# Designed miniproteins, single chains, continued (5): the designs that were tried, part 105

Each design is a single chain, and the fold is of that chain. pLDDT is the mean over its residues in the fold that is shown.

## One batch from the design tools (miniprotein)

Design m19898
Fold by ESMFold2-Fast:
Structure m19898 (fold): chain A 99 residues (1-99)
Amino acid sequence: MGQQYLNQGNYQESIRQYQQVISRDPDDAQSWFNLGQAYLQLGNYQQAIDYYQRAIDLDPDGPITRSAYTGLGMAYRQLGNYDLSQQYFDRSRSLGRSL
C-alpha cells in the first residue's frame, strides 16, 4: 500500500509563500519553522536545520519550539548524526510534557 504522497511543487510553493512572509516580518517564528519543514521534505537537511534554529532563536519558549526540535532531530538523523538526533527528540518530548 503506497504510504508516500510526495509533491515537490507543493514544497517549492510553500517556500515561496513563507519567504514572502519573512520578507515583511523577519521575526515570524512560525514562517521560519514552516521553511524548515519544507526544506526537510526537499532533502536540504542543512538548510532545514538553519531555519529550525532561527525559529527557536526567535521564540525559544513558544508553541513552535517543541515541533522545531522534532524537525532538528529528523534532519540530524538524515545526516547520520544519531546522537544529536536523539538529543533533539528528547528535548522535544520534554517540552511537550512541560507545556
Scores: mean pLDDT 79

Design m19899
Fold by ESMFold2-Fast:
Structure m19899 (fold): chain A 71 residues (1-71)
Amino acid sequence: AVTVAEEERAVAPGETVVVSVAAANKKYGPTDLTLEEVGSGKVRRFSASAGLGFLRAEPGTTAVRAVFTSV
């Protein structure tokens, strides 16, 4: 598995970030998604078949980093 793309989005605490795994799959081929909170360190993982990834920002989070990894 190789990281094929990264995206960082500034967020406010309590904001929900939604990322299209399906759109990433069209652009990069089959990819898994990891959403990581910058600050809090909370991580959520979504498979290539999930369609959407989502994460609600915890207090202390300043950004969410989306990492797309080839499967």
Scores: mean pLDDT 79

Design m19900
Fold by ESMFold2-Fast:
Structure m19900 (fold): chain A 80 residues (1-80)
Amino acid sequence: SKEEKIKKLLEEIERLAREAEELVRRGASEEELEEVLKRMQELLDELESLDAPSEDIARAIGLILRVVAAMIAKENNLPL
């Protein structure tokens, strides 16, 4: 069902956001972080193509922005 697909896409975006936060904590390369961000954007595009509710789109965007914020914070943080 459409509802089931939307739910699975959101769960995958949430999983990728957690993965990205872990990568930031472990000092992963910008390249690795950009790859995760790209995958999240592709899932957001799929979510939009399914005419997902605005609430679900907003949630996905919020998770992507959280990853971007973590990447920005990484650039300003000392390693421990």
Scores: mean pLDDT 83

Design m19901
Fold by ESMFold2-Fast:
Structure m19901 (fold): chain A 98 residues (1-98)
Amino acid sequence: SDEEKLERGLELFREGNYLEAAKVLQDSTLDAGVFLRSLSYMLAGEPIFTSVNVRTGQMILEAALILAGKEVTPQFLSEELVEAIRARDAEKLVELLE
């Protein structure tokens, strides 16, 4: 199920197995799963190819810039989301996106 895949993706993300986390989440339709998949590909150094709504796409772009060490004034990511991304706190990311 999508829920079981999200739980497995979270486990792999916590272990630093970003590419495997992204693969498990490849078919996720959950907002948290789509975001975590994109973040996992970024942390694995892989290109991101995903179809998302404009808001989710802007959040992913802001996350990518943060992970690249760029100065960003977030418009779509809350301060709490930014801190969770920097800390690689996958459980907090899922909590904030559900």
Scores: mean pLDDT 79

Design m19902
Fold by ESMFold2-Fast:
Structure m19902 (fold): chain A 84 residues (1-84)
Amino acid sequence: IPAAIAAAALAASGISDTLATPAEVYRAALAAGLSRETALEIGVRAAQLGPDGVFATPAEIAEAVGEVLGLDPEEARAAGEAVA
């Protein structure tokens, strides 16, 4: 699956209109079919990108997915924003 699609799917998973906790991002990543290890890494990274280190926007979640999957984070972020 292209990275941008994975990032967009995570952003669209019901957390796209609010600030998401790492636990919410983790659950969304699992629902998107990612491994537990990858889902945890995405959740932690998304929180680190957030302004308070606790909550992440859809764009920050998409960027975290891009970084963890070894993809262009800016392209992933744009895809997340487009789906949100």
Scores: mean pLDDT 62

Design m19903
Fold by ESMFold2-Fast:
Structure m19903 (fold): chain A 60 residues (1-60)
Amino acid sequence: KEAEEVLKKRIETALKELRKKDEKLAEEAERKIEEMLKKGAPWEEILKLITEFVEEAKKK
């Protein structure tokens, strides 16, 4: 419970940060997260994906 809920909050926070920096990238990340969730990807993989998007947006 703690691990899953913590990961969900981190993903939501990262998405909010990404949307503030680059709305288009945030929309792309949201679509990819939705597809990964539909395929049953673990929350850790989803967090890794969104973290990479956030780092990419900050670097540019």
Scores: mean pLDDT 78

Design m19904
Fold by ESMFold2-Fast:
Structure m19904 (fold): chain A 86 residues (1-86)
Amino acid sequence: SEEELKALYDEGLELVEKAIELARELLDKAKTKEELLEAIGLILEAIGLKIELELAYERKDLEKLKEVLERAKELVARLEARLAAL
């Protein structure tokens, strides 16, 4: 349904924006070249998910929205774990 598409998009948008913010925090806390490159890679991954989310919503692709939402949840969890380990 249109309502389900919108709900998944809104949740996904919050998650990808959170992922971008967390990855930017990792970048700010990077102390080595390796940590800097890791943080940049994670920012690019989060931006890529945001683009995929927006395209899936525009195309009304429910299955792709669900896939991107799960990937965004996993990325947020991974980023939170990395920040907690610092």
Scores: mean pLDDT 91

Design m19905
Fold by ESMFold2-Fast:
Structure m19905 (fold): chain A 79 residues (1-79)
Amino acid sequence: MVEEIAEEAAREHPVLSFEDALELARELASLGYSPEETLEYLRVAGRFAEGMVELGESPEEAARLGINFALGVAKAEKS
């Protein structure tokens, strides 16, 4: 279930809230990504967000930027 994937991603990357990870996981699943692919995109979002926090972004803005980045890549890959 996407909920378990979102929990794992938020556990690995606490900068992502469970709610943010869940919304991204649902969107990725709707695009046809497998559970394994969905988790990898969530990890991309988390790593990007962690980098943004190191550059001085708030955790909330960093999570938003990471989610938007990962979703953009995922949508491009399905094109």
Scores: mean pLDDT 87

Design m19906
Fold by ESMFold2-Fast:
Structure m19906 (fold): chain A 71 residues (1-71)
Amino acid sequence: MVPSEEEVREEARRLLADSPNRDRVVELLVEAARYARKAAEAAAAGDEEKAREYYQKALRLIAEAARLAAA
């Protein structure tokens, strides 16, 4: 199950409480969750190309969030 945007925001805020750039990292993770949900919806509709596109975007946002959190 793809977590909701609110679930991702709350958990990320808890895990990243003292992390530099916390608010920006949280927003990137929320946006990634949004694209993961779009990918799941596209896959359910049979649109494999759109599902792949949205999933790749979600992964790129997660990678950017990880890089920013590590800085």
Scores: mean pLDDT 78

Design m19907
Fold by ESMFold2-Fast:
Structure m19907 (fold): chain A 74 residues (1-74)
Amino acid sequence: NAKEKVKKILDELEKAQEEYSKRFRELSTPDPEKREETIRLVAEALRTIGDYLDEALKYVSSSELYKIWKEYKK
């Protein structure tokens, strides 16, 4: 069913959000070479978040997605 598919997508979205948060903290590195690499990783994590969000919205409306997220994750 759509709700179970969305819950699985939300699990992946949570992992992608955690990866984004970790990479964003690493962005404060003063090394320009490491910073450039970190910027690319941050961009990839954001893209992954967007992809999962778009996938979830194929199954449910944005209001339903928010309701499922709030009940399932928080």
Scores: mean pLDDT 80

Design m19908
Fold by ESMFold2-Fast:
Structure m19908 (fold): chain A 89 residues (1-89)
Amino acid sequence: EEEARELARGIVARKALEHYEQTGDKEKAYEFYKKMLEELEKNPDEAVERARAILDTLEAGSPELAQRFRDEVREAYEKAEKLLKEVES
């Protein structure tokens, strides 16, 4: 449950970072990230179920790939959080 929620947040963060890379606009990336997180909080069960399905599929196929995905998603979340703090300052 907690792992799936963190994974869902990281997926959102990765999308926000992708948006930032495409636009180069930090404020728009922040607005996008905030909206995505609000939608995730509004409908957590759907996002959590999707994240769990992805994690279970990866773990069943390759534990190494599952761990790599977790690491990438976590790194994306940390980078997005830093992006938000830079906008705030």
Scores: mean pLDDT 77

Design m19909
Fold by ESMFold2-Fast:
Structure m19909 (fold): chain A 80 residues (1-80)
Amino acid sequence: MASDELQARGQAILDQLKALGPQAIQLLQDASKKASDSPPDNRVQSILDSLQDQGSKSSPPVSQVLNQLRDLLQQYIAES
């Protein structure tokens, strides 16, 4: 049940990230770099915090895509 919904949401987010192009890649690289500075046990939370911070500093549509990605990751954590 949930897996089909998560796959559909993941595909929609990927399509939005592709539409944003290099800007989306840069934001993900920045989030990944911040996560790498955190202990392994806290890296997922660090990614979520980085996406929240970047989302609050970004304007639509970038902020909307970052918020959707954060929500999807939170749902994956809750289901794991």
Scores: mean pLDDT 67

Design m19910
Fold by ESMFold2-Fast:
Structure m19910 (fold): chain A 58 residues (1-58)
Amino acid sequence: GKEEELLETARLSAEDAKEAGADIEEFLKRLEEGLRDAGYSEELIEKALELAREVLEK
């Protein structure tokens, strides 16, 4: 569903960012802004950010 697709996209984007050596804080800021602009709920945004952070952190 919509939530599952969002979380999978966030995970894949975070994996790509990690491989590219991207800055964690900058990536998460851009992800948050993008999801907020797309009209996702605060609950979904927070869940996506938490998942992405887990992927990016060592």
Scores: mean pLDDT 81

Design m19911
Fold by ESMFold2-Fast:
Structure m19911 (fold): chain A 71 residues (1-71)
Amino acid sequence: SAKELAEEAAELANKALETGDLELAKEAARLGKEAVKLASGEDLPKAIGAALKAIGVAFELGLKEGKSVEV
């Protein structure tokens, strides 16, 4: 479900930030985007929040590695 994808995206984003794993952060951003696509009504704010967090983590880690990030 959209809620499950949003929760997974947030969890992976937290793990990526903890470990500095850019590929994991990119995967979290991808899942967050899918959550937004599937979300409706009351699920949408949570999905958007998870996606924005994951995208932010991917950009932060990408900048630290000197890489361009496409999410």
Scores: mean pLDDT 78

Design m19912
Fold by ESMFold2-Fast:
Structure m19912 (fold): chain A 78 residues (1-78)
Amino acid sequence: SPRQELELEVARGMADIALWVFKLMLKAGEPVEKVKELAEKLAKLIEESLKKAGVPEEKIEEFVKEFKERLEKVIEEE
């Protein structure tokens, strides 16, 4: 639905900002372990928010998978 599409768009925007912040943290010498812990906490919060908003489980799983894949790329590049 249009509402669910908007919720996913907001979640993707939040993920983009978070990944940018994580990249800056890694460049500043923060441990990979700390970045991964923060990313896991954020992913859980977004997952719960999307579930509460009625986004289908399949789309939530796709989002979480994409976020984790993007995080691994950020870690690999730094």
Scores: mean pLDDT 85

Design m19913
Fold by ESMFold2-Fast:
Structure m19913 (fold): chain A 81 residues (1-81)
Amino acid sequence: GMPSKEELEKELEELSREIERLLTRLVLQGHVALAQELGKRARELVKKAREALEKGDIETAVKYLEELKALKEEVVHQLQL
């Protein structure tokens, strides 16, 4: 079945914190402009996911969470270059 609203809210908060830590590492490696661009995208996705959860739109919230997970993978990839 679909995840609960509470499960998605917890996952969103954990994922947001992980992405913030990874973006800080990009800044420390000198990739400041890239970190700012990815950070802006992450904040937009977090906002959209929260708005979907507030409206009870679980399917839309899951979609934005999956996009946020893909963004996290991109940040991890950039840190390994």
Scores: mean pLDDT 88

Design m19914
Fold by ESMFold2-Fast:
Structure m19914 (fold): chain A 57 residues (1-57)
Amino acid sequence: SEEEEIIIRLAKKESGLTEEEVRALKTATDEEIEELAKKYGISVEALRSLQAALRSL
């Protein structure tokens, strides 16, 4: 959807995650979220909020 594409672009720009990593958040496990948080220096809570937003579309 167009809304999903906008969220993905904003998340990529703000976090440094790749488009592929942002798209994968919909199905990401807690372990995968923790790995991404470590890799990019982002809070686990921020990534979980993004996951919830993507799942609500």
Scores: mean pLDDT 82

Design m19915
Fold by ESMFold2-Fast:
Structure m19915 (fold): chain A 77 residues (1-77)
Amino acid sequence: MEEEAGRQSGEVRRLAERKGPKEALLYAAERLGIEVDPNASVEERIETLRAALPSLSEGDQNVANTAILSARQELAR
């Protein structure tokens, strides 16, 4: 489980670099089974993932936190 979460976190980081934080957040949400509005802002998507954190496994929390961190770094640009 942890190894798979590590691979997913790596993919999220690559998506953020190549397609931007909005796409990386969508990918993370889809992998975690979290429903996100495709028209939501980056900040709204971050809030959706953050709200789901307590219901996720430790590995899945790492994937979600990686997507949130990557998106926040892009917003601070």
Scores: mean pLDDT 75

Design m19916
Fold by ESMFold2-Fast:
Order: structure tokens, then C-alpha cells, then sequence
Structure m19916 (fold): chain A 80 residues (1-80)
């Protein structure tokens, strides 16, 4: 429904902005700040995933899970 679609769009924007900020921070030599930004975004997505599961919004939960996976991969790349 429209609410689920709006929430997914917001999560996709959050993921995109978190990756862009992290990449800029790494370029500036601020690796620890980049890690923190990604960890905050992952934490927020985990809360959304938990709430989505609680209310039975399987589409929102699946979207949050995929975006968590993408951010965790980016975090792994930066930590190496």
C-alpha cells in the first residue's frame, strides 16, 4: 500500500545518503566517522525491520533486510 511504498522509498534514501557520506568521510581520512555513520544507519534499519515484522509488513521487512545487507557489505569494505 502507499504507506509501505513511502517507507521503502525513505529507507532507500537513507541507505544512499549513508553510503555517500561514508565514502566522503573515507576520502577525507575520517574512517572511524564513516564506520559510525554506517553503524547508525544499520541500527535504524534494524529497528524498522523489527517494527515491520511486528506489524506484519513483510514487504517493508524484506526491503529493510536487503538494505541492511548492502550497508553491512559497505562497512566491511571500509573496515578492511
Amino acid sequence: GPETERQIARLEKLRREAIERAEELVKEGKKEEAILELEIAIGLLRIVRAVAKLIGDEELAAAAEELIRELEEKLKEIKE
Scores: mean pLDDT 89

Design m19917
Fold by ESMFold2-Fast:
Structure m19917 (fold): chain A 58 residues (1-58)
Amino acid sequence: MSEEEKKALEILSKEKVSDEELLSLPEEVLRKIARDPSLPFTLRIKAHEALEGKREAE
């Protein structure tokens, strides 16, 4: 797992994640997390929500 992916998992595993933290994560890393079946469902959902937020912010 890459350093960026590990950092993203740490952020997403927090009970509360700020919009700033979510927007700081690379889109490709969020897509990998969202599609990873070995990760908890809750983390994959958070990654999907972060991707939606990035689409709004562009």
Scores: mean pLDDT 73

Design m19918
Fold by ESMFold2-Fast:
Structure m19918 (fold): chain A 88 residues (1-88)
Amino acid sequence: SDIEQGVVDIVVAVANLLIKKGYPQEAAELLEKWVEKYPDNADLWLTLGKAYYELGDYERAIEWYTKAIELDPSNEEAKKLLEEAKKR
């Protein structure tokens, strides 16, 4: 639905802003609730991976980036971030 897509887009934008400002824990806590509600949304899993990467939890970042790629194999950002996390 248009409302569902709009709300998810706002959540992803807020989470990315939190990560950028140095609040990855708050971003992860927000996103964990939203991936439970919308488990097939690749952007939520990708952003959750970014939050865990900034927390230094590279194993969880890899898991979430992999989930995002499985849902959207065309996402080149997710593939790049997965390779960066694997090098840590």
Scores: mean pLDDT 89

Design m19919
Fold by ESMFold2-Fast:
Structure m19919 (fold): chain A 89 residues (1-89)
Amino acid sequence: MIKLEELSEEEQGAAVKLLIDYLKRLRGETDKSLEEILNEVKEKFNLTDEQFDRILEAVQEFVLSSENPLEEAEKLYEERFKDDPRLKD
């Protein structure tokens, strides 16, 4: 599986946004559907279908390999992407 670190910086930002929104949905912290979350990330980052597929693979790998995927994703957001308006709701 593709790792998050193997993505471009732009694709890593999209992956972090997707991780946070998806995991918040699993916790009941958002009313957004999975389809809305996926479409929002694809549109905000102007992703091609090929880029989106790579991001989904990296997100799956990250969730499977991380002990605390939401905490780790939020840490990446704060350290690297907090000033990116595309990651803000």
Scores: mean pLDDT 82

Design m19920
Fold by ESMFold2-Fast:
Structure m19920 (fold): chain A 91 residues (1-91)
Amino acid sequence: SLEEQRRRLREELEESRKKIRELQRKQGVKEKQILLNELIGLKIALIGLDEEIRLLKEKGAPQSQIDRLELERELYEEFIKEIEEELKALE
């Protein structure tokens, strides 16, 4: 199901985010900069996803393919919101 795909994708992305943050901490990157790096990366990725979804819709791609990318876009929007709240908490 799409709900099961979303849950699995969320878990995989959250695990990857945690590992990337820990690697940056080990290299002496400050917490605020780690969050800013992730925020910029996710915003760039969202622009790319929005463009890909638009092109797939124009091409008449299968709805299942479009739905999968829309799930990824929704997760990135959620992660951006989480990072913005984390940055606000550091003030």
Scores: mean pLDDT 87

Design m19921
Fold by ESMFold2-Fast:
Structure m19921 (fold): chain A 114 residues (1-114)
Amino acid sequence: SAEEIVEEAEEEASTFDVSKDAKETAEVMIKWIEDRFKELSKEEQAKVIVTMLLVLRRRKADEETIRRLADTIIKEGELSEEAKKALEEVVKAILAGDEEALRKAAIKLVEAIL
């Protein structure tokens, strides 16, 4: 389910070192998405998207950094209009520091991708 994918993404994101630079992390993530994302199933894509965004949140990425990753996800993931809107809600929730809104938006994003 979408809720299970979000929970798995939260658990995976929690294993990442929070002291790493967010901008350098985003550069690595962008390259990985460009190289590998189309090889993944929709379920794997959804989990990776949420995990990456949660890692950037934990590393306190600025808006520019988060939006660069989001733009790459939209392009390489060939996201539907519904998924693009849900991704924008995820980005806004991260920037607002609203954990409840973030979880709700992440579930909506996964549902829109599946």
Scores: mean pLDDT 87

Design m19922
Fold by ESMFold2-Fast:
Order: C-alpha cells, then structure tokens, then sequence
Structure m19922 (fold): chain A 94 residues (1-94)
C-alpha cells in the first residue's frame, strides 16, 4: 500500500512537472521531476521503472527547452505521458 501511494504520488508530480514546463517554469518542472524519481525509486511497484523513465524524459524536455528546442521538448513530453499511461494501467491491476 505505501509502495502504491509512492507510485501514485510520483505520477502526480510528473503531471505537475509537465504543467510547469508548459507554463515556462523550467526550475519547478526540474524540481518536481527529480522528486518524482526519488519517490518512484522508493516504490516496489512494477510500475516504478516506467515512472522513473517518464520523469527522466521530462528532465530531458526541460534541457531541450533551455536550448530553445521546443519541438524536441514536445516529443519528449509526449513520450513521458505514454509511459505514465502504461504505469497507471499497471497500478490499476495491483
């Protein structure tokens, strides 16, 4: 149960990180994604590796935005959201 709560909170933080990134708040997006990785790594859920990958993709999207590569950032966010969708499906069956 604590493991599932950690995984669900990590997913919520990644969704908040994506919203911060879309708003241009790169510092908040980075912080939230890094916090999500920490929570996901503490989770014993089968979804944890997918949540970590989603957060890492958001961190790469932040770096792309800092370099002015908005297209790469959008692609990376899209991939992160796909990973989160699969993670949520796994959690629904635990």
Amino acid sequence: SESLELARRAIELIREAVRALEAGDLETARRLAEEAIELARRSESEAAPLIVRAAELVLEAVEAREQGDDLTAEILVGLALIELGVAELILSRE
Scores: mean pLDDT 90

Design m19923
Fold by ESMFold2-Fast:
Structure m19923 (fold): chain A 80 residues (1-80)
Amino acid sequence: MSKEEKLMKKMEELSKRLKELLDKAEEKGGLTEEQKKLLEKINEIMSEASELILNGKLEEAEKKLKEAEELLKELEKMIE
């Protein structure tokens, strides 16, 4: 696979993890205000990564996806 395809697959994986996490949080009564702000930041960074991929900025996109993954891990720890 191309570097671009690998990054797009990583974005799909993170999006799936986020969706599963949000479903789990909803079952527990929803997100706290702190968790909502973290979710907003994750979505913002993932949106930035998507734009970077579209513009051929693959190294910068990879960095943004790593940042999003770390924030997602923090959110997972808070919700579990």
Scores: mean pLDDT 84

Design m19924
Fold by ESMFold2-Fast:
Structure m19924 (fold): chain A 60 residues (1-60)
Amino acid sequence: SMMRRRAEELFERAREEAEQGNVQKAAELYAEALRLLGASDEEIEEAVRRFIREVYEAER
């Protein structure tokens, strides 16, 4: 579907922003992708927290 394709593009951009150290921008793109896939606000908040934690751990 178009929503799935858009979400995949947002996940890829989130990865690129995270690799550049733009953690806030990466988290925003990741959240938008999950919202397009029909995730609830609670699921998005949990997933974003895990994503941010993983990015910070990778920088150590």
Scores: mean pLDDT 82

Design m19925
Fold by ESMFold2-Fast:
Structure m19925 (fold): chain A 60 residues (1-60)
Amino acid sequence: METITIPVPSIQKAIGLTLMILGEFPDASVSLSGDELHITFPDDPEKVAYLESLKREVES
């Protein structure tokens, strides 16, 4: 089981990212805690790469 944390600047961004992630990986579990999205999924390098790329885009 893998968990990726993505910082989000707003609830609107959090909603958009959640829909995008669940659209690509419907088996993922997403939760919002403060200004961070916590995404948990089965061990999958492609999902890790995708979520890390989203995290980098948000940090830009």
Scores: mean pLDDT 76

Design m19926
Fold by ESMFold2-Fast:
Structure m19926 (fold): chain A 108 residues (1-108)
Amino acid sequence: SEEARRERFIALLEGATAGLEQHIRAVGREAGVPEAEIDAVLERVRALTEEAIAAVRAGEDPLAVIDRLTARLLALVDEAPFSEEAKETLRAAVRQVAAHLRAAAARL
């Protein structure tokens, strides 16, 4: 069913963003960023993920939701208290997650 496909996509979105959160924590720790600052970035990632899940559940086009989430995650990385080298690593990770989610959305 359409509902079952939507819930499968939401599960993939949750998994992909959880993986991104772990990667952000690892990159932040390696770069010597204080845990409180890493936690603040992760709270914002979670808020953006929750907004994306709500939009998909509301019947928004998954591709449009991914594009909006990707843009907001990239902006968050640019604003984060990380070195430019760490930011470049995280921008690449965000783009990789977006590519995987787009491939999943195309199968809906």
Scores: mean pLDDT 89

Design m19927
Fold by ESMFold2-Fast:
Structure m19927 (fold): chain A 74 residues (1-74)
Amino acid sequence: MIEVTLENLRKLVEEGKLTPDLEKIAQLAEERGISALEAIDLFAREKYPGDPVKAAALSVAYQLEIVGLMLDVE
């Protein structure tokens, strides 16, 4: 139900909850005018350009991390 959107990423950046990699993903989406999901996929592929399996696993891991941060309740 929670969408991984650029606006949600910006909010997480402002709250200081993102890892350095997720902050770079948010910056990449803003600079290129692409969706948060597209930025995640692109960033993961750039990290592992010769390994599509690792790139896919990293993309999924980033998506799950963002969802977890958006659902974080103390």
Scores: mean pLDDT 73

Design m19928
Fold by ESMFold2-Fast:
Structure m19928 (fold): chain A 95 residues (1-95)
Amino acid sequence: MVTIVIKGDLSAELREKLAELLNKIPGVDAVVVGDDTVVVHSALSPAQADALVARVNKIPGVTATRVGDTEIVVEGTFTEEDIEELAKLLAEATA
């Protein structure tokens, strides 16, 4: 299981939208935590996690980093389009 911590310049509306979109993905659980963070639990393999990190890093203004074997940290400034792309990339990674 890989935990993805998404944090940065996210409005309350974008955090809730991201969590809603991610919770629609089978095997994914997303929770808004505090004022700036969405924590995502997923059944990604290490190889799927590495592929996801590479793809997320293609989004302008967003940086994804592997922290050990069980965590991905995603930081940046997010638009609504970036939130939709993040949800799409995670859905594809879990397929």
Scores: mean pLDDT 82

Design m19929
Fold by ESMFold2-Fast:
Structure m19929 (fold): chain A 86 residues (1-86)
Amino acid sequence: DALRERLLAALDEAARLAAGVPETAPVAAMFRALREGLRTASPEEQPALARAAASAAREAARFAAAHPELAARLREAARLAEELAA
């Protein structure tokens, strides 16, 4: 659905931005894995993976405070993931 596709896009963008910054490059791999997990998830798996993505994005946004564009994308991903998990 539209919400899921928006979340996948936000995670993709966050991973791309994180990969360009040495301090957040390891986090990029995690977001790529979460995106792939959500893309292939069954309906039963989706809420748990969405909650995991929301938690990871919120935590990463706190550490990305020095990178406003990345932090904004991570906060967007967290909001979309929280909506999907509800």
Scores: mean pLDDT 81

Design m19930
Fold by ESMFold2-Fast:
Structure m19930 (fold): chain A 81 residues (1-81)
Amino acid sequence: STDTIQRLVDQLFSDDPSVRRRAQRQLSRLGFIDPDSVIDALRPLVNSPDPVVRRRVRSVLSGLTRTPHGQRAQDVIDRIT
């Protein structure tokens, strides 16, 4: 659900490295089921001032480029400065 995706996105900013790694893995897994919802949730974060956040977002999106509709994920990656 969208609520589950948003909760996992929020967990990417956790102070706990274990929570962050688990959230990244779960977002990647959900992205194989519903890539559009995950890509749309990550889109606002691609130009985050925090380079660590941008790296985590890029990591999730890079995994999604290998899905059957990966062009949308690639388009979002290309906007990360």
Scores: mean pLDDT 76

Design m19931
Fold by ESMFold2-Fast:
Structure m19931 (fold): chain A 98 residues (1-98)
Amino acid sequence: AAEAKLAAMEATARALEPELRALQERFAKRPSDDPEARLEHARFQAEVLLRMAREGGFSEEVIELVEKALELLEQGPEKLPEAIELLREAQRLMEAEV
């Protein structure tokens, strides 16, 4: 049922809203091309998505995409564009499953 997935996503988003806002403010104080700041932001987004996917009971395909993105982010900023594309695909699949 979509209701359980939406509730899990909303609860996770609300709980992490202060941390997300603090990260956005921290990111805004750095150059947009700072690879370390971008990496930190992408890692946080990936962890939020992974939590939402697991708690919301989304497909294994969504979970695998987010886990692969996290693995790429651990390899450093050179893999950031690839990781971001995987996170975008995971979000698209999550929207389709709701």
Scores: mean pLDDT 74

Design m19932
Fold by ESMFold2-Fast:
Structure m19932 (fold): chain A 61 residues (1-61)
Amino acid sequence: SDLEKGKAAFEAGDYETAVEYYRKAIEKDPTNTEAVTLYAQALAKLGRGEEAKALVDKWIA
């Protein structure tokens, strides 16, 4: 699945690829809290921490 591919990329340190796969997982299932959480973590690893916080706040609001 896209979520599993994203996790593999994240573990390899390829955060840009992880973001792309997590984004695809969210597009297929917007209610997937795990995918949203992992997407926020990957964004934070890329130095996009403010964007990651905004995403998490939007999803739990």
Scores: mean pLDDT 77

Design m19933
Fold by ESMFold2-Fast:
Structure m19933 (fold): chain A 71 residues (1-71)
Amino acid sequence: SMAEARAYLERALAAAEAGDYETALAHLKQALELDPSNHDLARRAALHLLELGEEATAQRVGELAKEISPF
C-alpha cells in the first residue's frame, strides 16, 4: 500500500541521516517494491540522498528503480 511504502521511505531516510546506507537501501528497496510505478518516490529519495552528499547511493537508487519497475 502507499502508506506502507511511505513508512519504509521514512525509515530509509532516517537510516541515511544516521549514516547507515545499507539499511537505508534495504528499506528503500522495500518501499519501491510496494509502489514500483511511483517515479516520484524514487526521485524524492534520490534527491534527499544527494542532499546528504551520497551521490553513489543516489545512483544505486536509480538502479533499484530500474530493477523493480523498468517502465
Scores: mean pLDDT 73

